Designed miniproteins, single chains, continued (2). Designs and how they scored, part 9

Each design is a single chain, and the fold is of that chain. pLDDT is the mean over its residues in the fold that is shown.

## One batch from the design tools (miniprotein)

Design m4280
Fold by ESMFold2-Fast:
Structure m4280 (fold): chain A 62 residues (1-62)
Amino acid sequence: MPPLVVVNGTPTAEGKPAADAMAALLAEMGWEFEQTDVAPISVEALEAGRRAAEAALARARA
């Protein structure tokens, strides 16, 4: 079953590229992505999520 990744927050304009990249990486693995509007989320948190998704994709391809 595909995992669901939930981002708890709304990205700023500066964070949107990292959020979009993370969603694209998760979609490539067949994982689902959901964003909640409960709080602002930092660019650093979104970049950490993107790097985690890259690592998960690399692991899935190994």
Scores: mean pLDDT 66

Design m4281
Fold by ESMFold2-Fast:
Structure m4281 (fold): chain A 80 residues (1-80)
Amino acid sequence: MEKRIEEIRERAKENLERGKELPEVKKEVDTLVEQALRYVEAAERNPESAETDIRSAEGSVLGAQTVIDEAEEKKKKEKE
């Protein structure tokens, strides 16, 4: 469990940093990272739901990364 939480926190930091360079998606990335961190807090408070909450956090972090990847791809296309 601790390793998964650490990985989520590190990915969240990376997504926030990358999102700073992408103003068009920054708000969506920030929202998804906030959701991931809220799920981590829920997992730490409620061991009975920890597995479900951690899976939700992992999904939110992956969602943020997808938004970033798509925005970066769009920027590449705009450069022609």
Scores: mean pLDDT 81

Design m4282
Fold by ESMFold2-Fast:
Parts: C-alpha cells; structure tokens; sequence
Structure m4282 (fold): chain A 76 residues (1-76)
C-alpha cells in the first residue's frame, strides 16, 4: 500500500511540474487530499480527490502528460 501511494505521489508530482504554477498548486493540493483520505479510510473523500486529479490531468496536453510520466518512470 505505502509503495503504491508513493509511486502515485511521484507520478502526480511530475505531472504537476508540467503545468502552470496555479494548476500545479491545485493538483498538489488534490494529491494531498487523496493521500490523507486514503490513510483515514474515507472512501468518499478519496473518490472526490481522485476525480479532481483526473480532471486536472485531462486538462494537460498529451505531450505534457507523456513528459511527466517519463520523468516519474526515471525516478521510480
């Protein structure tokens, strides 16, 4: 579980680096909310935070998403 959460955090952080500063802050906040909800066992809060992350990632151009994923893979 912790290893999976750490990998997910890394991927989201690398994707956030490909975004504009305001969007990066919003994505990192959603990631923090997701991790906190999962640790607390709050499935409803986790689902809401995950949906927000999905929406933010969908706003990225495909080339930016690929760049973020490649950087995450290099550090994993």
Amino acid sequence: MEQLLEGMKLVVEKLAKQMEPEKKEEMLKALKELVEALKAGDLKAAEAAAKKLEELIAELPEEKRLAGLEEAQKEY
Scores: mean pLDDT 75

Design m4283
Fold by ESMFold2-Fast:
Formats: sequence, structure tokens, C-alpha cells
Structure m4283 (fold): chain A 60 residues (1-60)
Amino acid sequence: SKRERGAMGAAALAAAGGGDVAQAREAGIYSFNGDKEKAAEAVRRGGGSERQAEAARRNT
């Protein structure tokens, strides 16, 4: 859902920015099923930078 993507964008953004990496990684595993591009897109939707989107891609 749109809420799930928003929440994951926030979690991925937090991880990319030095936040709670464990929670963001868990969200990526269960919600994106390891899809690195969807994780990066979630960060962009959450207002993150391209650097943060790239970090989310690597952490997924």
C-alpha cells in the first residue's frame, strides 16, 4: 500500500542517513523482497537524496 511504501521510505532514509539500520534492513527484506531498485525509489519518495537512495540500494 501507499502507507507501506512511505513507512519503508522513512526507514530506508533513516538507515542511509545513519539511523536505525537494523529496522530499515528488515523492512527491505520483508517488503521489497530484496528489490534494490524499489528500496532506492522508496527513499526518493520519502524526500531523500540520490546518495541516500544509493545507500538504501546497497543495504537492501
Scores: mean pLDDT 59

Design m4284
Fold by ESMFold2-Fast:
Structure m4284 (fold): chain A 65 residues (1-65)
Amino acid sequence: MSVEEILERLAKVMVALRDDKEVLTEASNLLQKMHDALLNGDEKAFEQVVREMEEFIEKQEKKLS
């Protein structure tokens, strides 16, 4: 799965669950981790946060099904 596809899915989850402050806080923290990994050029940290983001998205999407 592309990073672009993951970010699109994350955006859909955030819009659908916009009233869930815990979901928005966790999504914000994942985006911050991704930003920090990119700023530091840490490819391993970037790969790890992408996996965490995918797991988070899959968990939240189960609430939307």
Scores: mean pLDDT 82

Design m4285
Fold by ESMFold2-Fast:
Structure m4285 (fold): chain A 61 residues (1-61)
Amino acid sequence: IEEKAKELAEETGLSEEKVLSLIKTMASLSGRDAELLARIAEHDSGLDAEELLKLAEEAKK
């Protein structure tokens, strides 16, 4: 998770801490709410919504 968050941060210019925080927040939400947050992050920051959702699912394990 941390390694992938670093890759996304480098890709988008965001800090690793912000990306990791977003992933953890999504992991704490219901699937529908997590998907909505991922789409918002994609629109606002250029983060890949599908990759964010995958990382959030991994964070639950």
Scores: mean pLDDT 76

Design m4286
Fold by ESMFold2-Fast:
Structure m4286 (fold): chain A 90 residues (1-90)
Amino acid sequence: MEKAIEEAIKAVENGDVDRAVEILQKLLDEGYEVTPELVAIVRELARRAGKEEEFIKLGNKAYEKSKGLTPEERRKVIREAVKEMVELLK
C-alpha cells in the first residue's frame, strides 16, 4: 500500500492525472483508509486537473452531510466524497 501511495504522489507531481486516478481508484476499491494525507493528494490532483472548485463543492457537501454523525459515520461520508472526486477526474 505504501508503494501505491508513493506512485500516486509521483504521478501527481509528473502531471499524469490518468495514472494518479487509476492508482487512487484501486486503493479506494481495495478499502484503503481515507486519511488526511490521501485527501491532500486528491486535492492536489484536482488542482492540477483544473477541478479544484469541484473538490471544494464535494468537501462542503460532505461537511453538511457529516454534521451530527459519529466519527465512524463521518469517515464513510468522506470516503464517498473522495470516491466521487476521483471519478470526476476520469
Scores: mean pLDDT 81

Design m4287
Fold by ESMFold2-Fast:
Structure m4287 (fold): chain A 95 residues (1-95)
Amino acid sequence: SLDELKELFDKLVDLAMEQAVKATEEAMKTKTPEAYLKAQRARLLADRVTDLRNQALTLYYQGNLDLTEKMLEIVKENIDDPEKAAREIEKLLKE
């Protein structure tokens, strides 16, 4: 359903954003190249997950229910791993 699609993608986005905030705060404290790179990657991941959420909603509104159901299943299986969810959805969209 649209409500379930929104709810689960919002949870995934929130987790990715929380990880990005924490990584950015750590980089500001430690000021190491490694911490900065980790923060940059976390911010890019949050952007990727947000873009995928917006793509899923657009596909749903266009009536592509089969593809959005597959995207939703990937989010369900990887709700605690935004990077894996993003990779698997991006792979699905290339098929």
Scores: mean pLDDT 90

Design m4288
Fold by ESMFold2-Fast:
Structure m4288 (fold): chain A 100 residues (1-100)
Amino acid sequence: MYALRVIVRGKATEETAKKIKELIEEALKEAGGEIKKSELTVKDGEFTIRILAEFESKEKAEEAKERLEKEVLPKIKKLVEESGGELTLFETTVVPLENA
């Protein structure tokens, strides 16, 4: 089994950061992922989202990664811009589950 590790950082309201986290979680679940870890930290107007999703195969994890980058990332950028914020990091990494 493989995991997709997602790390997102930026400047936004807590409400916007929560919406971003939910959008990523929904996309991962639709791609067949099981959410194993989901954390949101907000401090001084800066947010960090860390999500780990498990997939049955490397190919499914890579498809989820591509979907996040091509379909979800533009939506995240729009949400952040509409809140007057800034997206500073969007990182997706496919790893063997034992190394996640």
Scores: mean pLDDT 86

Design m4289
Fold by ESMFold2-Fast:
Structure m4289 (fold): chain A 67 residues (1-67)
Amino acid sequence: MEEEAERAKQLALEQGFSEETAEAVRDIVRKLLEGWTEEQLEAEIDSLDGYERAVYRTALDFVRRLR
């Protein structure tokens, strides 16, 4: 579980994403492995303001591409 989240973070960093976006990738992968649905993640992301929402949307798009 943790290893998959950490690998996703490392892949984001290798693709040139910021540390903040890479941490968001790790958080998203962790939540999915803990049983969160994509609908729940999208609802949480849409509740975020400004910069944080942009970071998490970018991270979620990256995670979707890994699948």
Scores: mean pLDDT 80

Design m4290
Fold by ESMFold2-Fast:
Structure m4290 (fold): chain A 73 residues (1-73)
Amino acid sequence: MAEAAEVAREALEAISKGDIDKTRQHIARLEALGAEELARALRVLYDLVSKKQIATPEHVEALRRLRAFLAAA
């Protein structure tokens, strides 16, 4: 669990910096760790942010889930 939380934090930092390759690598690592829900939420956030789309309910829910996970870890 702690390892998945660390990878998720690194993925969020990569997203904020616009590092596409690192973001993809961290998402793949979360999948390898079996953290499919976190990987899915990060993909939704990455896709919306990279396309500069207007925030949707799915974006808000994905961010809420990630924040809750990271706060619990």
Scores: mean pLDDT 71

Design m4291
Fold by ESMFold2-Fast:
Structure m4291 (fold): chain A 90 residues (1-90)
Amino acid sequence: MTEEEELALAEEIKKRLEEAAKLEDDEKLLEEMREEVSKAMGRDTSGWSKAEILEAYARYLLVKGEPAPSEGVAKVRELLEELAAQAAAE
């Protein structure tokens, strides 16, 4: 992945999360996203929070429909957690 592609992916994730925040009151759309994530993962997501579903769906779209943990997805998650920890350490 190039640096430009990585920046474009980061912007896409941010955009999806911002759109998702505006959809917090749209229960029908959240349920549709949950179904797609459940089908893609082959797992029941009924116990997941809205934020978890929205984040998983954003990553699902980013990874061409593969929300299951891949090495790439795991690295992106780890990087986001490290950045959050670094910000908290300030």
Scores: mean pLDDT 56

Design m4292
Fold by ESMFold2-Fast:
Structure m4292 (fold): chain A 79 residues (1-79)
Amino acid sequence: KLSDKLRQKGLQLKDQALSKVASANENPKTSVEELEKLARESQELAVENALFGDVKLSNELYNAARQLKEQAKALAKKK
């Protein structure tokens, strides 16, 4: 099912995004570019999940994208 695959990708990316936000300050290899890329991918999957009716996952992906973008800005100020 196409919607099942999209949902699974969204859940996987959400978990990855939250893990990156949590560990970003502790992992010196986490770059601003990686956080920005994950934020963009999370926003894209949020839109696609909303189109397939998973509004809850869409909102969670949008929130993850915002957290990643804020973390990227914080790290950019340190460099």
Scores: mean pLDDT 73

Design m4293
Fold by ESMFold2-Fast:
Structure m4293 (fold): chain A 66 residues (1-66)
Amino acid sequence: DVRSRLIQMYQSNIQNRRFRNAQIIARALVTLGDTSPDIQQYAQQAQQDGIPQTVVQNIIDNVRNQ
C-alpha cells in the first residue's frame, strides 16, 4: 500500500532528523489525501521551500512501482 509505505518513510525520516526528506514525503502524503496536522505542517514547509510537484509525484510513482 503506497500510503502505508509513505507513512513509514515519513516516521523514519522524522526519527532520524532527516527533516527535508520528511517534508517532501509529507507533501506526497497530502497529495494522496492525508489530513494529519503534523504532516500538513511539513507539507506546507516543502511548498514554501519551492519543492516542485514533479519531485513529489516522482516519489509517489517510485514507491508505487516498488
Scores: mean pLDDT 82

Design m4294
Fold by ESMFold2-Fast:
Structure m4294 (fold): chain A 99 residues (1-99)
Amino acid sequence: MDREEYLRAAERVREIIEKYGPKTVLEAVKKFYESLPKEVQERVKPLLDSAEQAAKDGNLEQLARAVAGFLIEVARETGTSVEEMLDRLEKLAEEIKKK
């Protein structure tokens, strides 16, 4: 995976944050994390912790990058695409925002 793929994923996460808000996106990432197999959860927990810290610090750029890294790692661990992981995150954010 190259730097360009990571930066493109981070940019799409930034768009999702702008659309739904950082609190909603963080809640979506947490729900996404809870739905993962325990083995995958263990491997991606540091990225979730980084996203939580970035949100707490109000650092939206770092939040977008941490969430992008989380989705890329989940895609790698589960044998799926980054695009599918981004689509799943956006659907979770949409569901949370409707409440």
Scores: mean pLDDT 84

Design m4295
Fold by ESMFold2-Fast:
Structure m4295 (fold): chain A 108 residues (1-108)
Amino acid sequence: SPLEKLKEILEEIRKLVEEIHTAIDNGDFDKVKELLDKFLEKVSELLNIAREIATPEQKPKLDELEKQVAEEISKIIDALNNKDFDTVKQHVDEVLKLVEEIVKLAEE
C-alpha cells in the first residue's frame, strides 16, 4: 500500500540521519555531502507519495508541513555552504521530525 511505502521511506530516512550524524562526528565531510544528497532524494519521494494519498481534509496541513520542510532544507544548504556541520545536524533532525508528522497525518 502507499502508506506502507511511506513507512518504508521514513525508516530509510531515519537510517540516513544516523549515518549523517556519524559522518559529521568523524569529520568525513565528503561523506556528509553524499549522504545529504540521498537524504534529500528520500524526503522528496516521501513528500510525493504523501501528496498523492492526501485527502482534501489533510491537504492544508500537508501544505503547511511541506513549507516547513522546504525552509529547513534551505537552512541545511546554507549551513553546508558555511561548513557549519553542527547546524546541519540540527536542521536534518528537524526535517526528520516534520516527515514523521507527515506520515502520522497520512495514517489519519
Scores: mean pLDDT 90

Design m4296
Fold by ESMFold2-Fast:
Structure m4296 (fold): chain A 77 residues (1-77)
Amino acid sequence: SMDERLRRRARRYRDRGSRHYGQGDYDSAIRYYDRSIDLGRSVSPDDPIAGGSLVMRSTVYRQQGRDDQARRDMQRA
């Protein structure tokens, strides 16, 4: 289905974000997590893939000292 294709793409963006995070490329990690969140939320506001990507993006925001953005992501997850 279309939803399964969108979720699969959202997971792939999350995986790319995590690879960039592991390499210290925080800006690229955030961009890929953004895409993962947008695709997951296009399926459902409460999509678990979007939730997981929000948690991962919050970790990157904390590493950057962006605590307000990190807190908002955790509240939305």
Scores: mean pLDDT 88

Design m4297
Fold by ESMFold2-Fast:
Structure m4297 (fold): chain A 67 residues (1-67)
Amino acid sequence: MIAKTVTVRAAPGERLRIRDENGEVVAEAAPGSTLVAPMRPGEKLTVWRQRREGGKTVWEEVARYEL
């Protein structure tokens, strides 16, 4: 029954994105914000964090959700 909601909190220096199973960005949070995305049973979502490494901006997978 019904979709669930995935809630992820970004740290003050951290930008987060949620991607679906097709790699599409479904939600994005600014630094220090809470990121919320709806999720249906059987779906997969991945949470990605923006970070700086060697003067470059990179994205790192930090969490996965599967209903």
Scores: mean pLDDT 73

Design m4298
Fold by ESMFold2-Fast:
Structure m4298 (fold): chain A 108 residues (1-108)
Amino acid sequence: APPDEPISPEELEKLRKRAETVADIARIFGLNEVAELIEGIAKLATTKKRRSLLEEAIDVAYELIDVVDEYRDKRMRGELTPEEEAAYQKRIDELMEKLRKIYEEVKK
């Protein structure tokens, strides 16, 4: 693995703005824990390794938002079977767990 090197202030600022954007979207969807995890990761993302973890966290957060949006749309339309609802809950739980694991990794 390459050594854990500091990132430039410009790159760090750009990444933090991306994190702020996804956190704001997460809050609009009522996903306050997602927003708090992203903000926590962004505060610690000062090296190349932690930058990669923040980029992964942003991608996971967007996927989680998309899944929640699709789930809520189908629920409002009455288009969810019990099996589909269970599948959405499992997917949301897996994405939340992945985001929590990224947060624990960035804290090291």
Scores: mean pLDDT 85

Design m4299
Fold by ESMFold2-Fast:
Structure m4299 (fold): chain A 116 residues (1-116)
Amino acid sequence: MKLEDLIAQIEAEIEKRTGRKINENDVILELGVGTGGRSSLLAPVAVKHGAKLIGIEIDEKALRIAKNNVRNTLFSLLLDRFMDKVEFVLGDYRDEELIKKAVGNKKIALLVEDLP
């Protein structure tokens, strides 16, 4: 499947779950970013609609790799100008206060978690 087709499928799934289009008041929240494989698919979905991707990761080295992988993916899609809409937070994704501060007054349109 082409990357653009996969992005469109993720958008359609989010819109089906929310009952509306993704917009600038939305956040896609990823708990446990790792090296950013999933973040690289979620970031284009978020930023093309003015929404924000927020990723929480406890491993600083993994988070640096994730940031680079997302930037490279956005550049390949000519969306790199929207990298400011991608926020990676170093911390424990079980810290509810950290998550609340990162999300702020935005609405969570999709929660992605790698939780056992």
Scores: mean pLDDT 84

Design m4300
Fold by ESMFold2-Fast:
Structure m4300 (fold): chain A 100 residues (1-100)
Amino acid sequence: GIEEAKKLLEEALEKLKKLLEEYKVEVSEEHREIAKAIAEQLKELLGLPEELVKLVEEMVARLYALVQYLREQGKEEEAEEISNWAGEVLEKALELYKKS
């Protein structure tokens, strides 16, 4: 249900936060604008409650900042692995929400 989806997203946010801190990467306003647009689109398509939309928005913002940094450093394989992991987390969170 919603609580399991929230926990999964919160765990993913913590992992992304640690990676951003390790690489000393800041989430820019541009990353947050892109994340907000994506989260709003997912809200409309999937009927997500506001609390899940906010978690998805933060996750997308952190992911975009990290992936952009890794790509700029020539770490394309690491960027792809993190993107794939984040996609799987989002899919699992959506499945948990639907099973309420």
Scores: mean pLDDT 85

Design m4301
Fold by ESMFold2-Fast:
Structure m4301 (fold): chain A 70 residues (1-70)
Amino acid sequence: SQAERMAEAAKKDPEGILTLLDDAEKKLEAAGQEELAKLIQKARDAVAKKDYEEMKKYLEEAIKLIEERD
């Protein structure tokens, strides 16, 4: 899954992934997608705690919301 791939990337380069998630959160906020932005913020917090399973969980929830709002 994309979430699993991102979690693995965060283990290798946490700063790069944190930057990418910060950019995504800002874009989602600009688009009025507050719920998605909050999920991305929680994923960023999980990376800071080195909890990559929690990160994956929040990213999978975000992807599911995007798919449901097709």
Scores: mean pLDDT 80

Design m4302
Fold by ESMFold2-Fast:
Structure m4302 (fold): chain A 87 residues (1-87)
Amino acid sequence: MELQREVAERIARLAEREEGLDAEEVREAVLEYFRELAEKYGEEVARLVAEAYGLEIEAMESEDPEEAEKLREKAYELFKKALELAK
């Protein structure tokens, strides 16, 4: 699936290049990626991916392991929905 590969590749690049950035800087990069996804897969898919990635960043910044786990679970559900719509 092309969308899953693109999201995984973009996340990997962000992790490698943007290591140590704050949540706002990463969200700005995700908004740029969201625009690209909206043009390629449609606004609904882009919105779900952007929301999921935002939750992943919140989980990464969270000091509470229980909160981080819940945020990651929500992110995974949103990624699955985006993947189904992009088929």
Scores: mean pLDDT 68

Design m4303
Fold by ESMFold2-Fast:
Structure m4303 (fold): chain A 67 residues (1-67)
Amino acid sequence: MDELLKKLKELKEEALRLAQEKPLVSASAAVWVVLIDKAIANKDKLSDQQIQDLIEELEAAIEKLRK
């Protein structure tokens, strides 16, 4: 669990950075930050698989915007 939470926090920092660097995608990045914060707040109610699935989706979305 701690490793998954660490990954979510890293993705949040990356999303905030992208929002600052690319204003046209800031709305999408803001949604991702909300989803990450919600997952962290509800960590005790989520399975490791649900958190891993969220990480995978967010990593794919962030990578797509970097290109």
Scores: mean pLDDT 77

Design m4304
Fold by ESMFold2-Fast:
Structure m4304 (fold): chain A 98 residues (1-98)
Amino acid sequence: SDSEKELDKEIIKLVNEKKYLDALKVIIDYYYSLEKPKKARLRSDIFGVLFLSGVPYLDALKTSKEVTDAVESSSKEEAFEVAKNVLCTKFPKRFNCS
């Protein structure tokens, strides 16, 4: 869909600018904007940000699952902060969490 293409363009733009947490927020906000959100899409988009940020493939796979599970277990209002805490605990330097 056009909305998915616009999301993909915004994610790529933010990742190229090394604004990885901003990309994460855009993904989470989009997920919660959907009437029928798909966990597989959320996990795939989070994996893309992690992998393009330079997280090794296997760590990106594992972490994308952990972040996706955390987001789905949270409220819309808490989801970004919970996801950010997972990434900042595992990769504080990579995501500029200081």
Scores: mean pLDDT 86

Design m4305
Fold by ESMFold2-Fast:
Structure m4305 (fold): chain A 100 residues (1-100)
Amino acid sequence: TPSWKELAREGFELLIEALDMIIEEYPELSERVTRQREELEAMLANIDNMSQQEVVQALLQGEGFLTLIINFEDLSEELREKLEEKMRRIRELLEQIQAL
């Protein structure tokens, strides 16, 4: 069985990748997205000092931020599909962590 820390690391990496894709295609969103990316990078670096509950909350917050971007920004269909695929995996990881 994978550790919750391994699942959490994958979740943070997927969130960071999703935010990087947004910055690359929509530089006008970069200030808001870069702040979230920096926060996620800091959490990933500090993961060994986080509780399982803190990790779940952080992943839920990141997923919520992506959901807002997808729903309210006029993104390309291709980028939207790629982001939705990453979000599906993040939700699967969240469910697995919460089951441990």
Scores: mean pLDDT 86

Design m4306
Fold by ESMFold2-Fast:
Formats: C-alpha cells, sequence, structure tokens
Structure m4306 (fold): chain A 56 residues (1-56)
C-alpha cells in the first residue's frame, strides 16, 4: 500500500513537470517538443489516476 502511494506521488510529479515543460515549449514556438511533453504528462497522469483507484 505504501509502495503504491510512493509510485502515485512520483507519477504526479512526472505529470506536473512534463506539463510545465510542454507549456514552456509551446510558449517558445516549439510545437513538436510541446506535444511530446504533453503526451508524457498525459501518460503519467493516467498512471497516477490508475494508482489512486487502487489505493483505498
Amino acid sequence: KEELEKKAKEYKEIAERNYQLGVDALASGDEQTALEYFRKSAEAAAEYNKLLKEIK
């Protein structure tokens, strides 16, 4: 249970970091880089949400 909570926190951090990097890349005109970071953020967010459903 504690291991799942730790993994969830790590995925949340990865999602937030990649989202911010995507926003920064988009603001600087790097659309391809922004899309890559947004995809990584979405994948991490999906894993985070999956783990949250498993943690009760």
Scores: mean pLDDT 81

Design m4307
Fold by ESMFold2-Fast:
Formats: structure tokens, sequence, C-alpha cells
Structure m4307 (fold): chain A 110 residues (1-110)
């Protein structure tokens, strides 16, 4: 798969895992669950991306996405979590695609 596809697959898998675990957890456990998923995401991102600058920008983007999901999930009913995750997934996938396209343009200009 392309680097873009592997990064998008990582986001999709991570948000799916978050929803599955959040639906089984008490709301008081959500902050700890976010930190567990954050560490796993950052570990896999370091394995996927050799470019330290791209790795850093993607890490910030993933951290922001997980923090947003946590904040929304704490305020929402559990029945709303899959829909919240799908909206965040779509926005995050677009942001990743735009970022990778920007990096590719900069590399072509160099």
Amino acid sequence: SSTLQRIQDLVRESLREFVERALKADKSELPQLVEEIREEVNKRLRELISDPQLQGVLSVLFDSTLDTFRDLALKADKSELPAIAEELLARTEQAIADLIAGVDRLKAAS
C-alpha cells in the first residue's frame, strides 16, 4: 500500500478500536483508554514514517483527533460514539491526504 493508505488505515483502525473499547468501558475510563490508544498509534506511526518532520506533524494531528474524540465521547451518549468516530475519521483522513500532497509537492520542488 502507499504511505498515505497505510496512515489512513492506522487512523481508521485506531478510531474503530477506540469506539469498541469505549462502548464496553465506563466514561471514567475514557481518559486512560485515550492514553493507551495514543501510545500504540505513536509507536506504529514511528514504524511507518521515516521522515521525522512528517512523523511529528502526523503525531500532533493524531493526538488532536484522539483528544477531540475523548472530549466528545465524555459529553455524548454511548449510542452516538460510532457516528462521532465516523465524522472524525472523515475529517482526519482528508487532513492526512492534504498533508501528504503538500509534502509530495515540496519534495518535487526540491
Scores: mean pLDDT 80

Design m4308
Fold by ESMFold2-Fast:
Structure m4308 (fold): chain A 92 residues (1-92)
Amino acid sequence: SIEEIKKKIDEIFDNLKKLAPDLSATLDKLRDQMFAKLDAKDFDGFADVVQETANLLEAHAKKTGKNGGEIAIETASLTTLALHAKLKSKAD
């Protein structure tokens, strides 16, 4: 389950780096933070990093005027993964 979530994050981040190449290094750091939180089973911390990533990308899309709709789709997918991870942790 965590490995499946990580694979989905990698797919989303590959797309995000194409949509916002100026943020590539920052996105790599945020992905690493997400993976660290997932490895620690800190699903609340994972969701916090997802929200930080979504806020950064929304601000970038507004600043550049580029790919806003496509960025919104990718960030929605990322937010859905965070919600899924939190819900699954509460099902214990």
Scores: mean pLDDT 84

Design m4309
Fold by ESMFold2-Fast:
Structure m4309 (fold): chain A 77 residues (1-77)
Amino acid sequence: DEGIELARKQFEEGLRLMEEGAERGDRELYERGRRLALEPIRLLEAVGAPQEVLDRLRAELAEAEARAEAVRAARAA
């Protein structure tokens, strides 16, 4: 389960950077975080991780993206 644990840590760091970037209005930080979160999902899919794990990560990423977009929209208003 080492691959899943490593991927989860990288994914969580990606989400953290996305949230920080959105709150600060730092687009490059947000994009870096999103990239860091996407890579673990792709790697886990490639090694045949359980569908439940993939679905959960994708849902969490989508929620983080939606939250960040709402923050950006509010800042731009």
Scores: mean pLDDT 81

Design m4310
Fold by ESMFold2-Fast:
Structure m4310 (fold): chain A 95 residues (1-95)
Amino acid sequence: SMSEIYVPSPALAELLREVGLEGDSYTYDTILEALGQYFIDNKLIDPENPTIVYVKGTLLGEMLGVDEIDSRDPSPIVEFLKRHTTSLADYLASL
């Protein structure tokens, strides 16, 4: 569900704090908005081709294992969210 709440991994939580998110859990929509803000704050978007985001040398690039992403291909971000989030229901069941 798009309204489902997720607990970020420690590395994703660190990135989210850099854009001012200090909570314990978020919707995917909130995480995606935060990633967009991270791109802007760190000047990662190519000025001539805004579909290209240069993540090399950033915490995000380290987590993704790539130097750049193309916003027209959602696959790297979808895989990233799956690797770096746990649903709140699954998180609570693990306690």
Scores: mean pLDDT 85

Design m4311
Fold by ESMFold2-Fast:
Structure m4311 (fold): chain A 70 residues (1-70)
Amino acid sequence: LRDRLASLSFDELLALATRSLAERVARGEISPEDARRTLMRISLSEDRDAMIDLIVDAGPEVAERALADL
């Protein structure tokens, strides 16, 4: 999974990170406010490794579904 995520563009990673945060909010694992703060921080820093870590931490099933949709 991480190797596939590392091959994605910045925009694709940002889309996956956004979807992963939305899924975690839907599950009640993180507040909408914390999700927005995290997304803004990683978007501004353009840190690909941080985005990959966030996607992996949100759950591999969410990442696999989003990858299939790309």
Scores: mean pLDDT 75

Design m4312
Fold by ESMFold2-Fast:
Structure m4312 (fold): chain A 103 residues (1-103)
Amino acid sequence: MEELRESARQALELVEKILKEKGKVTFPTVVLWGAVNRLDPVTLETVLAALYLIEHNDEKGLEELLKQLRDIVEGKLTPEQVDAFLQRSRELAAEAEADYAAR
């Protein structure tokens, strides 16, 4: 649980950085951040999920992701809600990779 909270904090900070540098952050940029900063898979997948939502202008999806990250940091989600969040983040991260590969 504490490791997951730290992953969520790091993800929030990196997503905020993407939002400030909108249009300059790409899939390879986030992958490079993961390698340089030795990000755990949960943090990396969550940041890639956020990047996908930002690139597709899914404002509501992004707001929901950010709310769920804050709720994880505060310990407000049930284990079932956390598992659902992590599964969705993995799926969106895979979509981000597929989108980049198609370019």
Scores: mean pLDDT 83

Design m4313
Fold by ESMFold2-Fast:
Structure m4313 (fold): chain A 91 residues (1-91)
Amino acid sequence: MEELIERVREAVEKDDKEKLLEILKEAKETLSPAEVERLLRAIGEVTGVDLTLVTADELIEALETSDKPIKEILEELSERAWRRFEEALLS
């Protein structure tokens, strides 16, 4: 996990979406669901974005389809996830 978190930090600092996508796909194939969740929390801590309600699948899809910087993608995913949560709570 420490090596994987360091790779995430480097990818985020360089805004290397391809590298971050590679790390996430590798993690999904090799790590348990709990370890993948821990990796998402680490990405949130490195970027300062709340990823509590964001899934690995949502992040992978967004990184594959968006030309935006990593931090902007994460912020948009976080906002959409929290909005879904609030809408479900009011329904």
Scores: mean pLDDT 80

